# Designed miniproteins, single chains, continued (3), part 56

Each design is a single chain, and the fold is of that chain. pLDDT is the mean over its residues in the fold that is shown.

## One batch from the design tools (miniprotein)

Design m9923
Fold by ESMFold2-Fast:
Structure m9923 (fold): chain A 100 residues (1-100)
Amino acid sequence: SEAEKIKEEILKYAKEKIEEAKKLRDEGRWDEARKVAEEAAKYIQEKILEAVKKGILSIEEAKELAREVVEYARSTGDAEIAYIFMKAAGELEEKLKELE
């Protein structure tokens, strides 16, 4: 389905960008890592919100997808990467409440 395809595309993008940010963190490239993580988190937030507005994802599906992204970020063991994605997920949840 279109919903399954967009979830897969967003999760793939999230994982790739989280891994990129973690690699930069491990290399001591702190500012570059933060930029990659912040830009990716904002992009994911926007794409999930757009999918809900277009009726592709339900609010419940959007929340679940955001949670999966946050869980993956947390799995890196990097507190800054985890925080960036948690903050973006919180901002998304507030925007989703405005659509109800």
Scores: mean pLDDT 89

Design m9924
Fold by ESMFold2-Fast:
Structure m9924 (fold): chain A 111 residues (1-111)
Amino acid sequence: SAAREEELRRRIREELARLNAIPEEELVLSPAAIAAARLLMELLGLPESMTALERRLARVFEVLGRLGFDPLAIVREHADEVVEVYKRVASLPGSQEERDLEFALAIAGLA
């Protein structure tokens, strides 16, 4: 429902803002969030080395994990849809923060 989507959008936005305010050297990401990001990087054909993109994806998956989702399971069970969502969202105009929010919402919708 629209009301449930608005509430989820608000919660994701708040948690993304909280994580983005943490200095990189103090940011602790869960093993599940890191694993989900690495799996998506592999599905996208990108190098396994820790990159700015991998770390950004891990932050998005950390937000979803904190909100009660299983991001690693979503990426595993919906691999093709997650890749499609990523490519679509990456082409959206606006800020990177807005794209991270739209990506997180779309991934949550696959659960």
Scores: mean pLDDT 86

Design m9925
Fold by ESMFold2-Fast:
Structure m9925 (fold): chain A 105 residues (1-105)
Amino acid sequence: KVEEALKHLERAAKDFELASKIAEPVNPEASKYAKQAADDARKAIEFLKEGNYEEAISYARQAADDASKAAELLKTVPENLVAYLYAQQGAYHARRAAKLLEEVK
């Protein structure tokens, strides 16, 4: 479960990083939320490696929430479709990681 959660967080971080880069030239606000989501996912990975499941869960949820805000800004603009999909995929992975860690905690 912990190894599976780590893989989900690593995928989320990558998805959010891509969403941020793709969104930056067309929607800087969405890019900002996606970047925050990537940073939060990386914080969740750091805490998970330290065995701090409480903080890992908190940051994984925060990453999913920030990514959802990015996706909300991106969904109405066709030029942002790829960034939107990465934000949604990352949010799924972050939420799945949080759920797996809750089962361990």
Scores: mean pLDDT 83

Design m9926
Fold by ESMFold2-Fast:
Structure m9926 (fold): chain A 76 residues (1-76)
Amino acid sequence: SAEAERAARILEEQLRELEERREEIEAELGEAGPEVLEVLRRALEEALEAARAGDVRRAHEIVGRAQREAAELYAA
C-alpha cells in the first residue's frame, strides 16, 4: 500500500540519518546517549520490518514505545 511504502521510506531515511550522525547524537545526549541510540536504532529496524510487511499500525506502536523508553533513560 502507498501508506506502508511511505512509512518504510521515512523509517529507512531516519535509520540512515541515525547511523550517519551516531557520534554527534551520542555526544549531544551525554551519559544516556549510547543507551538511547541503541533503543532508537532497534526500534527503527523493527518498525521498518513491520512497515515493509504492510503493518503501519505496528510500526507506529514500536516507535511510540521506543520514544517513551528513550525519555525514561534520559530522565534517569
Scores: mean pLDDT 84

Design m9927
Fold by ESMFold2-Fast:
Structure m9927 (fold): chain A 91 residues (1-91)
Amino acid sequence: DPEEERKRKEQLEKAFEERTQQVVQETEPLREVSEGIRNAKTREELEEYSAKGREHIEKLRARAKTAAELADVDKMEASFDRLVEEALKNL
């Protein structure tokens, strides 16, 4: 059914767009923390910003109501952890 296939595709695209918008909006506080991580001159500064980012991610996880929202938070956490690891390698 072309109409069902179109609706499914539209739902997937809308879910992807909503996820991207949510990641951007919810990562805005993490963006400031991420800039702090990139500009960190010491391991202690990196750990401080890392702790702040993790607390924000935990708050997002607590408000997540669906499995999809939890999966998005997990992806945000994974991306944040990679950023911290890269910053640590460049210290």
Scores: mean pLDDT 74

Design m9928
Fold by ESMFold2-Fast:
Structure m9928 (fold): chain A 66 residues (1-66)
Amino acid sequence: MTLEEVKEEMEKIVEEGKKEGLSLSEISDRLFALIGKQELSLEELQEVLDYHAELLKKYIAEKKAE
């Protein structure tokens, strides 16, 4: 899986988790499970972790706007 494909799957996990009514912690656990299956360099891992944080921040912002 490419870095771009990993980011796309991470977005799908967040959207599916929102649809299922999952907690932020449960969504985060699913994201880490996906990341843990990838053979990433330290640089790629940093980029993916930054994206993970960005997705969770967006989810929190949406919840605060409700």
Scores: mean pLDDT 80

Design m9929
Fold by ESMFold2-Fast:
Structure m9929 (fold): chain A 90 residues (1-90)
Amino acid sequence: TDQYIQQAQQALDQGDYRSAIQYARQALSQNPNSSQALDILSQAYRQMGQYGTSMYLQGRSAYLQGDTDRQNQIAQQLRDNGYVDGADDI
């Protein structure tokens, strides 16, 4: 999982968002509760214009970290932007 996280972060830093998604998804297949992998996926999707998916993944990462304030902020942002289903899943 650590190797895939490093590869995903490097791809993200290089602007290779598709490779970043691929490596982050591999990290999640090994550890579904990886907040780091969810954060990388969120950033990659945001850069690709998939804002709703990005916010949903940020909320899931916040949930796994126990960051209730961040989780609530993201849920509200999802609701404000019409992504009610994503807000309910956080």
Scores: mean pLDDT 79

Design m9930
Fold by ESMFold2-Fast:
Structure m9930 (fold): chain A 90 residues (1-90)
Amino acid sequence: MSELEKVKLEILSLLALNPHFPRMTLEEIYEWLSKHFGVSRELVEKAVEELIKEGLLERDDDGYIYATPKGIEFAKENVEKIREYRREVR
């Protein structure tokens, strides 16, 4: 799995598998990922933009990013891939 694909799955895990379905700014997503994983800001920005293009995430007028219903379904269906990625980094 590429680094971009790993970051995309971690963002979906953060926003779509959380029962509170949080809304986070790009900065908050980057701060969380950089604290837990060694990721560049450019990679996080690219991952977010690709997920928005794919219809899995959306950005509101205030700049908050959140999972769409399609994104939540995709994350649930891909939980096994997310779990495999997490096992590799532990």
Scores: mean pLDDT 77

Design m9931
Fold by ESMFold2-Fast:
Structure m9931 (fold): chain A 87 residues (1-87)
Amino acid sequence: MTEEEKEQLERFHRLVFEALAGMSEEEIEAYLAGNGEIREKLEKKLEEFEKELKEKNPNVTEDDLIKLIAEKTGDASLPEVHRRLLE
């Protein structure tokens, strides 16, 4: 993983956790810095959201999830960032 790819992944995680967890930027930075308690809470909330989405829509694709997150964050570039990380 390149330094640029790592920065894009960290940005993606920040947007996802901000949208889904309603956490402050300071809490997200603590997660990225390796705070285990905050990391565990954010990962659990993300897993619960993903599970609920899949249970309501069994055919939901990864693209659909990313579009939903982009709508909540207001960042229309999020799908492009996600596509770059998958390549």
Scores: mean pLDDT 59

Design m9932
Fold by ESMFold2-Fast:
Structure m9932 (fold): chain A 58 residues (1-58)
Amino acid sequence: PKIKDVDLRVVKLPDGTYVAAATLTFEDGSEEVVIDRAPTAEEARKKAEEKVQKLIDS
């Protein structure tokens, strides 16, 4: 599928874990959201980016 835009955000939760949320906008205007959680911001971002890449490659 053709990707138009990707917005990736990482947020620290009060319990000390991190959530990465990636919103993908496709050329047809549809949107998908990928969410992942990890003990560190880097791990959360990496997991979300990996899932986004799989969606782009599909």
Scores: mean pLDDT 80

Design m9933
Fold by ESMFold2-Fast:
Parts: sequence; structure tokens; C-alpha cells
Structure m9933 (fold): chain A 82 residues (1-82)
Amino acid sequence: GLLEEAKRRFEQGDYRGAGELALRAGIEYFRQGNLERALEAFRLAIESYTRYLEQNPDDLEAQINLGMALILRGVVELLLKK
């Protein structure tokens, strides 16, 4: 699935690709109500974009996507706390 592909991309050093796939996986799991897998996917998206931005600090699209992943992780964490 998308999350496993994101993990493979991360292992290959394709942090931008990993971030994009992990963010998409997180949104899909969130829509399905699978909050634990959504959280795992958003955490991978955050790590991936953070590593990408170390080498590409001025990539505005990646900065926006990192911000989105951080917000969505926060939403999932709040829902899991009840």
C-alpha cells in the first residue's frame, strides 16, 4: 500500500517522495477511521519532509506539506485521547 511504498522511498533517500506518499496514506487511513495507522503515516510524512527540507530549505511546497502533516497529526492525537 501507500505507507509501505513511502517507507521504501524513505529507505532509498527519496524524502520528498516518501513525504508525499506518507501524507496521502495518512489522509486515506484517517478517512477510514484507522487513527493508529493515520498517526503512523503522518509521523513518517513529518520525518520525511523534515529531512528533505534540511537540503532544500526554501521549498515552499514542502514547507506547506510539512505544516499540513503536523496539523493532521495533532488532530489524530486529540481524537485518540478522547
Scores: mean pLDDT 91

Design m9934
Fold by ESMFold2-Fast:
Structure m9934 (fold): chain A 88 residues (1-88)
Amino acid sequence: SMEEVKELVEEMIELLKEALPTLPEDARRVVESLIESLKEALEDESLTANQLRLFAESAVTALEMYFWAAKIDAPELLERLRELVERL
């Protein structure tokens, strides 16, 4: 349902916020931008539940690729985000 998808995306946002102080400055800026994008998607009443789900999945995948390319080690954060995506 839309309510369940929104709750999972809100949980993703909180998880990302909690991780911010542990990240290097450049990664912190990328994650802050991602948090704002997820918040904007939550506020977009034109999105269907499936569109919000796909947006959140794409956002997590992009973050995983960024951390891999930047050699940022945050396995617990990425694992917890992936678990939330699988529940969408």
Scores: mean pLDDT 87

Design m9935
Fold by ESMFold2-Fast:
Structure m9935 (fold): chain A 87 residues (1-87)
Amino acid sequence: SSLKEEVLSLIEELKKEVEGKSEELLKTLEELEELVKEEEDETVLEEVLKTLKEIKEKLKEGEPLEKLLIELETSIGVIRIHRAVNK
């Protein structure tokens, strides 16, 4: 879907922005990318897109990378829980 393509595109953009700044953030974005590639639930994809757009804005505003990492890890946790419950 175009939504999945938009999410994956934003993940690639964020990976480039954090490369050389935080290995943990980069690895977390790579993990999220793998999860998104296998995700078919549009509601989950919309929530991920919203979180990534918020992270991109906060990154531009100079928010500490550690806080952005927590937001990304929370998004990954939501996807993992959703998959476990909806098997």
Scores: mean pLDDT 82

Design m9936
Fold by ESMFold2-Fast:
Structure m9936 (fold): chain A 96 residues (1-96)
Amino acid sequence: SMEVPESAYAVVIVFKPSVSVQEALDLARELAEELGVEVVAITTRRLPSGRVVTVIALPTYEQALELQRAAAERKDVVEGVAVTADIVGTMKWVES
């Protein structure tokens, strides 16, 4: 079980099918480090569609927006980015 702060938000990054699970995870961590945003939790998997999804929980909405913007600029590997307050449900969905 994962414990997350009540103020936390998750960034959901959907990668193009050409991107591996490891590449997606490495990029998500690199972007968070470059922005100086704190990572509370991170999970990733390959969906049946062949796309990889990475979910990153951050302590605040503002940090989530910064990561969303940075990820969205990576049009070479990123297909879509969303922000959600439903961290536990979203992470359980990825781990299913």
Scores: mean pLDDT 82

Design m9937
Fold by ESMFold2-Fast:
Structure m9937 (fold): chain A 94 residues (1-94)
Amino acid sequence: KPIELSPELQKKIDELEQQFMNKVNAIVQAFEAGEISPEEAFAQFEELLEEYFEKVKKLAEENLSPEKAKEFIAQLEERRERALASFRAYLAAQ
């Protein structure tokens, strides 16, 4: 179940997610064009995901109660692991 966020906090997280997705799309385009290796694409994706994770975690810690922040961060960690696995699978399939 998603943690209920204020509209203002949700908007900030959505904006960060959109920025992250735009950068991921650039990596995907470069990889599919043969400009970067699978290893380089994964490394760039991991760096972007870490940056996104750190920013969202900070927003949660600053805007939620300690209990809600802990739950939200735990859900975010699960999403991070799934995103890494999905991107590895994507690179292996191309």
Scores: mean pLDDT 85

Design m9938
Fold by ESMFold2-Fast:
Structure m9938 (fold): chain A 82 residues (1-82)
Amino acid sequence: GDAELARIEELYKRIVEIAKEIMDLDKSKLPLAIGMILRAIGLLEDARLRAARGQSLDPVYAEMERLLREAERELARIKEKL
């Protein structure tokens, strides 16, 4: 229950930090970084709603992990071009 939600909240925080780093390194990536943050917010809100309803958080956790991997790949691409 609460432990699964806490894990999703930690993934959310990591995605936001990576998105901030992307914006700091390349201003042309601002729309991409904002898009990642908005997707992460939506997933966090879905997780909170599912938790309140006693539903499984596994699908949201999997989507949040995929988004984190996507953010990490985009950051790596930016760093390779610097």
Scores: mean pLDDT 88

Design m9939
Fold by ESMFold2-Fast:
Structure m9939 (fold): chain A 68 residues (1-68)
Amino acid sequence: MLELFKERLKQRYPNIKEEVFNFMLDYFESTGVDPAMLLPDVDFETISLEELIEKLKEVDGLFAELLK
């Protein structure tokens, strides 16, 4: 599953920064959730790692509340 997710990320975002790419892989491996599903309006090819983490903190908190 991780290898398939890795291939799909590179196919969808060929110019994705390696730092962002590795973070998304770690997030998916840890949570089973694709960050793109939580942030559908974000361009992962151009976003910085810092901005991505900020956005995920906002929506991850909301997602955790919904699971209760």
Scores: mean pLDDT 74

Design m9940
Fold by ESMFold2-Fast:
Structure m9940 (fold): chain A 100 residues (1-100)
Amino acid sequence: DPNDLVRLSDELFALLAKQGVTSRVMTLGDVMTFLFRYYVDSGQLTLAERHPDSGDDVYRIDPASPLARWLGRTEATRRELVQGVTRTLFERGLATLVPS
């Protein structure tokens, strides 16, 4: 759920601080917004196809990127990226849910 509050690990916070993040607690949706910006800006994600009606754009993933290892693929839709990254963040302890 993009409205879930998460606490960032020091590793994830250091990464997102380059995008202007100053809090270690934020919504999962905001985490995904800043991570997408970081991965696009760093060249790890490249837009391949736009789907303006659905917003489920197709991206190419740099094979050397951690994203390629996390998802096991070099091409993914926006939805697949959100799902795969979210799973990896929790499984690796890079983000933890804050109880509400």
Scores: mean pLDDT 82

Design m9941
Fold by ESMFold2-Fast:
Structure m9941 (fold): chain A 56 residues (1-56)
Amino acid sequence: MKEEEERIKKVREVAEEYRKKYGLSFAPAPTDAQGRVLDPELLKKALEESVKALEA
């Protein structure tokens, strides 16, 4: 569905933006192991937590 495509696009954009901003060597997948599209807000929070852990 178009909503799923837009969510995948937003998830990739968030991951790429954080990767460039913080120099991360990884980019999270836009879907889980079941193929469900991740929530871009949850991905953003997860990336923020990961960056906080690395910078601490």
Scores: mean pLDDT 63

Design m9942
Fold by ESMFold2-Fast:
Structure m9942 (fold): chain A 84 residues (1-84)
Amino acid sequence: KSVEIPKDASLKEIMDKLLEAGLIKEEDIPDIGLLGKEGILEFLKEKGRLEGDKFVVTKEDAEELVELGKRLPGEILEEVLKFL
């Protein structure tokens, strides 16, 4: 399954579309929110998901976004600890 997200979509629109398509769950919203709009769009662009004025997001892409969001707090803490 996949969903189309407009290139200029807000963070809320991105999350709402992913939820509506069943690609993420309500419990995944905070994790994806940590990436922010720019983080999400950069990830999709790097994956080659930009098709004209839209991003085509697959279930696999959505799962990777959730995992990236979940790891962000740990990665930030790990980087801070390396400087101590």
Scores: mean pLDDT 76

Design m9943
Fold by ESMFold2-Fast:
Structure m9943 (fold): chain A 81 residues (1-81)
Amino acid sequence: MLEKLIKAAEAIEKEGVTLEAIEKESKKYGVPPAVKEYVLALAEVHERLKKEKRKPTAEEVELGRELTRRAEAEVEELLAK
C-alpha cells in the first residue's frame, strides 16, 4: 500500500499537482478516497507556496512527508474498520 501511495504522489508532483492529476493517478494506483483527501491537502499547501511567490523550505517539505504519513494511517484505520 505505502509504495502505491508514494508512486501516486510522485506522479502527481511530476504533473504539476493539478486536481486532474490527483484524480487520475489516485485511480491508477488504487488510492482510497480518505487517503485522496490528504493528497488534496498536499496540493493546497503547494498552491499556497506558489501564490505567495516564495521558495519552498526544507521544513515545508517535511510537512508534506507528515501529511503522507497521516494518509497511511487513514488507510490502516479504514482496513481495521
Scores: mean pLDDT 69

Design m9944
Fold by ESMFold2-Fast:
Structure m9944 (fold): chain A 74 residues (1-74)
Amino acid sequence: MSEEEQKEALRVFLQAVRRHNLPLPADGAGFTPLEGLQTWIAQIDAILPHLSPEDAALMRRLRAELERRAAQLA
């Protein structure tokens, strides 16, 4: 995933979170980096049904990137 694609994916994610009044991923001391990534993946899964096909495809690519990072930390 390119740097530009990551920036666009984050923009789409944040807009969807605001639009659907979803909680932000927890950023506190109770979360390991792995738990943080799992929370982000769950948030993406929650917004996917509400996105256009193009935005959903971008979110699936972001999800796959987060899954790869989670696998490296496990």
Scores: mean pLDDT 71

Design m9945
Fold by ESMFold2-Fast:
Structure m9945 (fold): chain A 56 residues (1-56)
Amino acid sequence: MTEFDFTGDGDEASRAAELVAMARRDPSIAPRILEVLATEGDPAVRERAIAEVRSL
Protein backbone atom coordinates (compact mmCIF):
# COMPACT_ATOMS: atom_id res chain seq x y z
CA MET A 1 0.00 0.00 0.00
CA THR A 2 1.34 3.41 -0.99
CA GLU A 3 -1.15 5.35 1.13
CA PHE A 4 -2.00 4.75 4.79
CA ASP A 5 -5.35 5.90 6.14
CA PHE A 6 -4.46 6.96 9.67
CA THR A 7 -7.61 8.81 10.66
CA GLY A 8 -8.77 7.21 13.88
CA ASP A 9 -10.99 9.73 15.62
CA GLY A 10 -11.20 6.84 18.05
CA ASP A 11 -14.47 7.39 19.92
CA GLU A 12 -15.78 3.94 18.97
CA ALA A 13 -12.29 2.45 19.24
CA SER A 14 -11.69 4.11 22.63
CA ARG A 15 -14.97 2.73 24.01
CA ALA A 16 -14.20 -0.73 22.64
CA ALA A 17 -10.71 -0.62 24.17
CA GLU A 18 -12.19 0.22 27.58
CA LEU A 19 -14.65 -2.68 27.31
CA VAL A 20 -11.83 -5.05 26.33
CA ALA A 21 -9.77 -3.80 29.29
CA MET A 22 -12.69 -4.48 31.64
CA ALA A 23 -13.01 -8.04 30.30
CA ARG A 24 -9.23 -8.54 30.70
CA ARG A 25 -9.48 -7.42 34.33
CA ASP A 26 -12.55 -9.58 35.05
CA PRO A 27 -13.12 -12.43 32.57
CA SER A 28 -16.38 -13.33 34.35
CA ILE A 29 -18.02 -10.30 32.69
CA ALA A 30 -16.70 -11.16 29.20
CA PRO A 31 -20.10 -12.51 27.99
CA ARG A 32 -21.74 -9.21 29.03
CA ILE A 33 -18.99 -7.22 27.30
CA LEU A 34 -19.47 -9.28 24.13
CA GLU A 35 -23.19 -8.44 24.16
CA VAL A 36 -22.41 -4.72 24.41
CA LEU A 37 -19.75 -4.95 21.68
CA ALA A 38 -22.27 -6.68 19.38
CA THR A 39 -24.26 -3.40 19.34
CA GLU A 40 -21.31 -1.22 18.26
CA GLY A 41 -21.97 0.77 15.10
CA ASP A 42 -18.52 0.35 13.52
CA PRO A 43 -18.19 -3.24 12.25
CA ALA A 44 -14.36 -3.10 12.08
CA VAL A 45 -14.06 -1.84 15.67
CA ARG A 46 -16.70 -4.34 16.80
CA GLU A 47 -15.01 -7.35 15.18
CA ARG A 48 -11.57 -6.42 16.51
CA ALA A 49 -12.82 -5.86 20.06
CA ILE A 50 -14.83 -9.10 20.03
CA ALA A 51 -11.74 -10.98 18.83
CA GLU A 52 -9.67 -9.44 21.64
CA VAL A 53 -12.24 -10.45 24.28
CA ARG A 54 -12.53 -13.96 22.80
CA SER A 55 -8.73 -14.31 22.99
CA LEU A 56 -8.80 -13.81 26.78
Scores: mean pLDDT 72

Design m9946
Fold by ESMFold2-Fast:
Structure m9946 (fold): chain A 82 residues (1-82)
Amino acid sequence: SEEDAMLARMGALGMPQETLDALRELAELVAGMDEAARAALAALEDELVARAAARVAADPTREALLAETAAVTRELLAAARA
């Protein structure tokens, strides 16, 4: 699947297993959401990704990209669980 391909690519880039597990849990929660809940989460994702992209642009390292991805994933997972 596209999700499995993305997770495999992120793992190859050095993403920690805990973050990969969180991304899988987030995907499972999203799959169970109604359209309104998914739209709200997507809007939050757009905001968080835009802020993360600005920080990565200021420090364009793999380490910064991985750290920002982990932070965005944690915030999205927390919102999806609420």
Scores: mean pLDDT 80

Design m9947
Fold by ESMFold2-Fast:
Structure m9947 (fold): chain A 91 residues (1-91)
Amino acid sequence: SEEALAAADKAIALANLAAKLGELALKLGAKGLGLEGLEAAGVAAVLAAVARTLAKKGADPEVALEIAKKGVELAIKGLEIAVAAVALALA
């Protein structure tokens, strides 16, 4: 389950960046998109945590990997939304 752990770590890193940018967007006044980015980052972090726990327990490695991949996809989406929110707030 090295692949699941690597994917989960990637999802966590991307979700953390998305959350920081989402919070910055909220501070700059882009409330709608900033909150949407934060929500996507939060769900991605939960998916990554579930995948990491499954991988650590030796549970179905294929399920752990698929959950981790979905976490990465959602973290990327959250990051894209958060970047757009910051761009909108800056003009």
Scores: mean pLDDT 85

Design m9948
Fold by ESMFold2-Fast:
Structure m9948 (fold): chain A 67 residues (1-67)
Amino acid sequence: DLIDALLAPLVAAGRLSEAEAAALRGLIRGSGITDPAKIEAVIQAFLEARAAGADFETALVRAAREI
């Protein structure tokens, strides 16, 4: 599973919580995206928003904009 292959290392590295990874997995699977570049863009948008100080809900909305 590409989504789990991308998210699991980020959780292991402490860059995402288990809850954040579960929310991103749900968002990507629910959207029907299969393009690896778009999946990576969604995950990257979330990480960038969190690094910029956005809360979880705001970061998830920003990730959804990449869909």
Scores: mean pLDDT 86

Design m9949
Fold by ESMFold2-Fast:
Structure m9949 (fold): chain A 82 residues (1-82)
Amino acid sequence: DPEEKEKIKKILEKQKEGDKLADEEIERYRKEGRFEKAEALEELKKANERAMKKTLENGGDLFDELLREISKEVDKRLERLK
């Protein structure tokens, strides 16, 4: 289904944006010497990737919801970094 593939692509693109913002926060924590915070955020990032993969695998009906949630998180991180 081309429409489903396009939705998955958008989810992955938003996830990539979120990952970039998380990487910037991780780098900031490392520069501040807050290594435990940086590692915790890296593990959270990995956990979120695993959860997203499971949702995509089992919940096609949740693609729009997943995209909205990822988009909200990206927007929240962008607002924080301004």
Scores: mean pLDDT 74

Design m9950
Fold by ESMFold2-Fast:
Structure m9950 (fold): chain A 73 residues (1-73)
Amino acid sequence: MVEEVIELLEKYIAGEMTPEELEERLAEFSEEVLREAFIEYAERHNLKADKATVPLSEEQAKILAAQAWIAKQ
């Protein structure tokens, strides 16, 4: 399940699906699964999750970093 979400993110980045299609498919998963997948994705791609200027947990910072990375790509 977590791996399935990561696969969807990889397909989106590869241009195999639209942002709308990604959002629809991600909506099928629980928030807990999405959170774990975003954290793992951020770790695999060596994304910066350090939000020292904002009081965020390490977990929240990783999720935001993954979302920011997707937005830039």
Scores: mean pLDDT 61

Design m9951
Fold by ESMFold2-Fast:
Structure m9951 (fold): chain A 64 residues (1-64)
Amino acid sequence: SAEEEALLEEAERLGVLLTVRTGDPATAQAFSQRVEEALRAGDLAGARAVLEELRAYLRTHGIG
């Protein structure tokens, strides 16, 4: 769906930003996997919650 595509695009964008700023691809990959798992389960609310956790993580590290 368009919403699933938008959530995956946002997960990729934030994951790249995290990796570039922290040098930690493993943390970015873990967040991306959680978003993908939620979307596979049809859990759009869960996918949005993971993205919000990722945004909070970025803010905690002064990234935005």
Scores: mean pLDDT 85

Design m9952
Fold by ESMFold2-Fast:
Structure m9952 (fold): chain A 96 residues (1-96)
Amino acid sequence: MRERLEEELREAEERILEDFAAHPLPADLVALLALKQAELELERLRKEGASEEEIELAERVLEIMKRVVEELKPSEEARKAAEKEVERLRELEEKL
């Protein structure tokens, strides 16, 4: 199971970079938002006491997103835009 998943995630890494390049939003902004979403999901799983397998999977996804962001080398403007969107999402979550 895990080996197959890691292989699929590795293949997806290259496809993600190509897909981001074709996205209507700046690729670096999309990647930064996806990275933050992966961070929040991992934090949620840890707080909720999810299984070790679910946490490991989330850590793998986060690691892949970190590599994607590193390859894209986001601009300062993209980082600021991502921070604003993350703050908005956290405020919406709090109002649940």
Scores: mean pLDDT 70

Design m9953
Fold by ESMFold2-Fast:
Structure m9953 (fold): chain A 61 residues (1-61)
Amino acid sequence: MEEIKEEFKKLAEETQARVRELLARHGVPPDKLTPEVRAELQRISDEFLKKQKELEEKAKA
């Protein structure tokens, strides 16, 4: 298997799992996200995009 493709898939799955776990931990309804939870979700999203960019650069460099 191509390592980069596998790493990207794993990163996406881990990110989705972290989001789901965060929402479950806070026990909040999906429609009522607190500012703190939204900030954490944004941080997770930003980390995902940064790692995705690094993997893409590694593949092309």
Scores: mean pLDDT 74

Design m9954
Fold by ESMFold2-Fast:
Structure m9954 (fold): chain A 99 residues (1-99)
Amino acid sequence: MKEEILKKLRELLQSDPRATEEDIEAAVKIVEFAFSVEEYAKKHKLTPQIKEIIEKLKRLVEAVDSGNLPEAYRALAELGEILGMDPEVVERFRKLAEE
């Protein structure tokens, strides 16, 4: 499942002429980190922050499966923020969602 979502994510972002290769690699890194948190959660007690990450990941998966590019960018920005990604990366995805 993770590999299928990563493939769909790359294809969806590559369809946007505004998205750079750096944007696509940042998105992949965010999603891989989020899936790592979900895998960790299977073996450990869920904290409120872990639950929120899993919920945001589900929203991203739904957006990618439906080909909803603006929603995928919003989910990437929210997920990047909660995962502690570089603020410039988070801001980039927020701008891509609104343009």
Scores: mean pLDDT 84

Design m9955
Fold by ESMFold2-Fast:
Structure m9955 (fold): chain A 68 residues (1-68)
Amino acid sequence: MLSVDQLVARVVQIAQDLLAGRISVDEARAALDKLVAEASKTLSPEAVAAFRASVDGLLDALEATLAE
């Protein structure tokens, strides 16, 4: 079971790995999509929607940073 705190910690680790060049944008996207799918099994629909929005925003910001 993943708590909200554990989900956030995993998102931060994925972002750190992407920024460090350890994973590609495509790998980060796949990892975040998998994490949202995990959240959908354990959290309320409202919490999943909020988490998805946060993840989408983070990924968009990271992709924009890499596109500069």
Scores: mean pLDDT 76

Design m9956
Fold by ESMFold2-Fast:
Structure m9956 (fold): chain A 71 residues (1-71)
Amino acid sequence: SLLERMTELLRRYKAGEVTESELRAFLAGLPQELIEKAKELLERYEDSDKSTSPVLRLIAAAYQLLQEEEG
């Protein structure tokens, strides 16, 4: 499932096994509606972690939205 793929991607990223290009490619493969909702979520909240890449933050926001929808 998409949720399982996201979980594995985030795990690999934490281990330092994922490149920025791979993150961008994954983000480009997400449903457009999910990307737009993730962008809106990030714009609503003050970005407290500036060390995290913008692409990773979008993926993490999309992951949170999917968990809320499937939970």
Scores: mean pLDDT 73

Design m9957
Fold by ESMFold2-Fast:
Structure m9957 (fold): chain A 91 residues (1-91)
Amino acid sequence: DLEEAARIIAELPLEEVRRGLERAVQAAEKAVAAAPELPPERQRELAELLDREAEALERLAELLDPERAELAREAARAARRAAEALRRAAE
């Protein structure tokens, strides 16, 4: 439920939201770093998951205030970059 998630995030301190999204970005970067050890099928599955996460973050950003929305879009861009890197590794 994106609307409920947006309501909760709007009530959180901006620094808590920033830290949470920073951890999400770091997790995506770690997944890319571990990608060479994964089978190509698994790399593609992870790329699809990261694209879906990016889409959810982009939709969530539409429901947030400008500062929180920009943090969510920043995390979405990181997830999309990670997905692209994983697809290239799977080739």
Scores: mean pLDDT 82

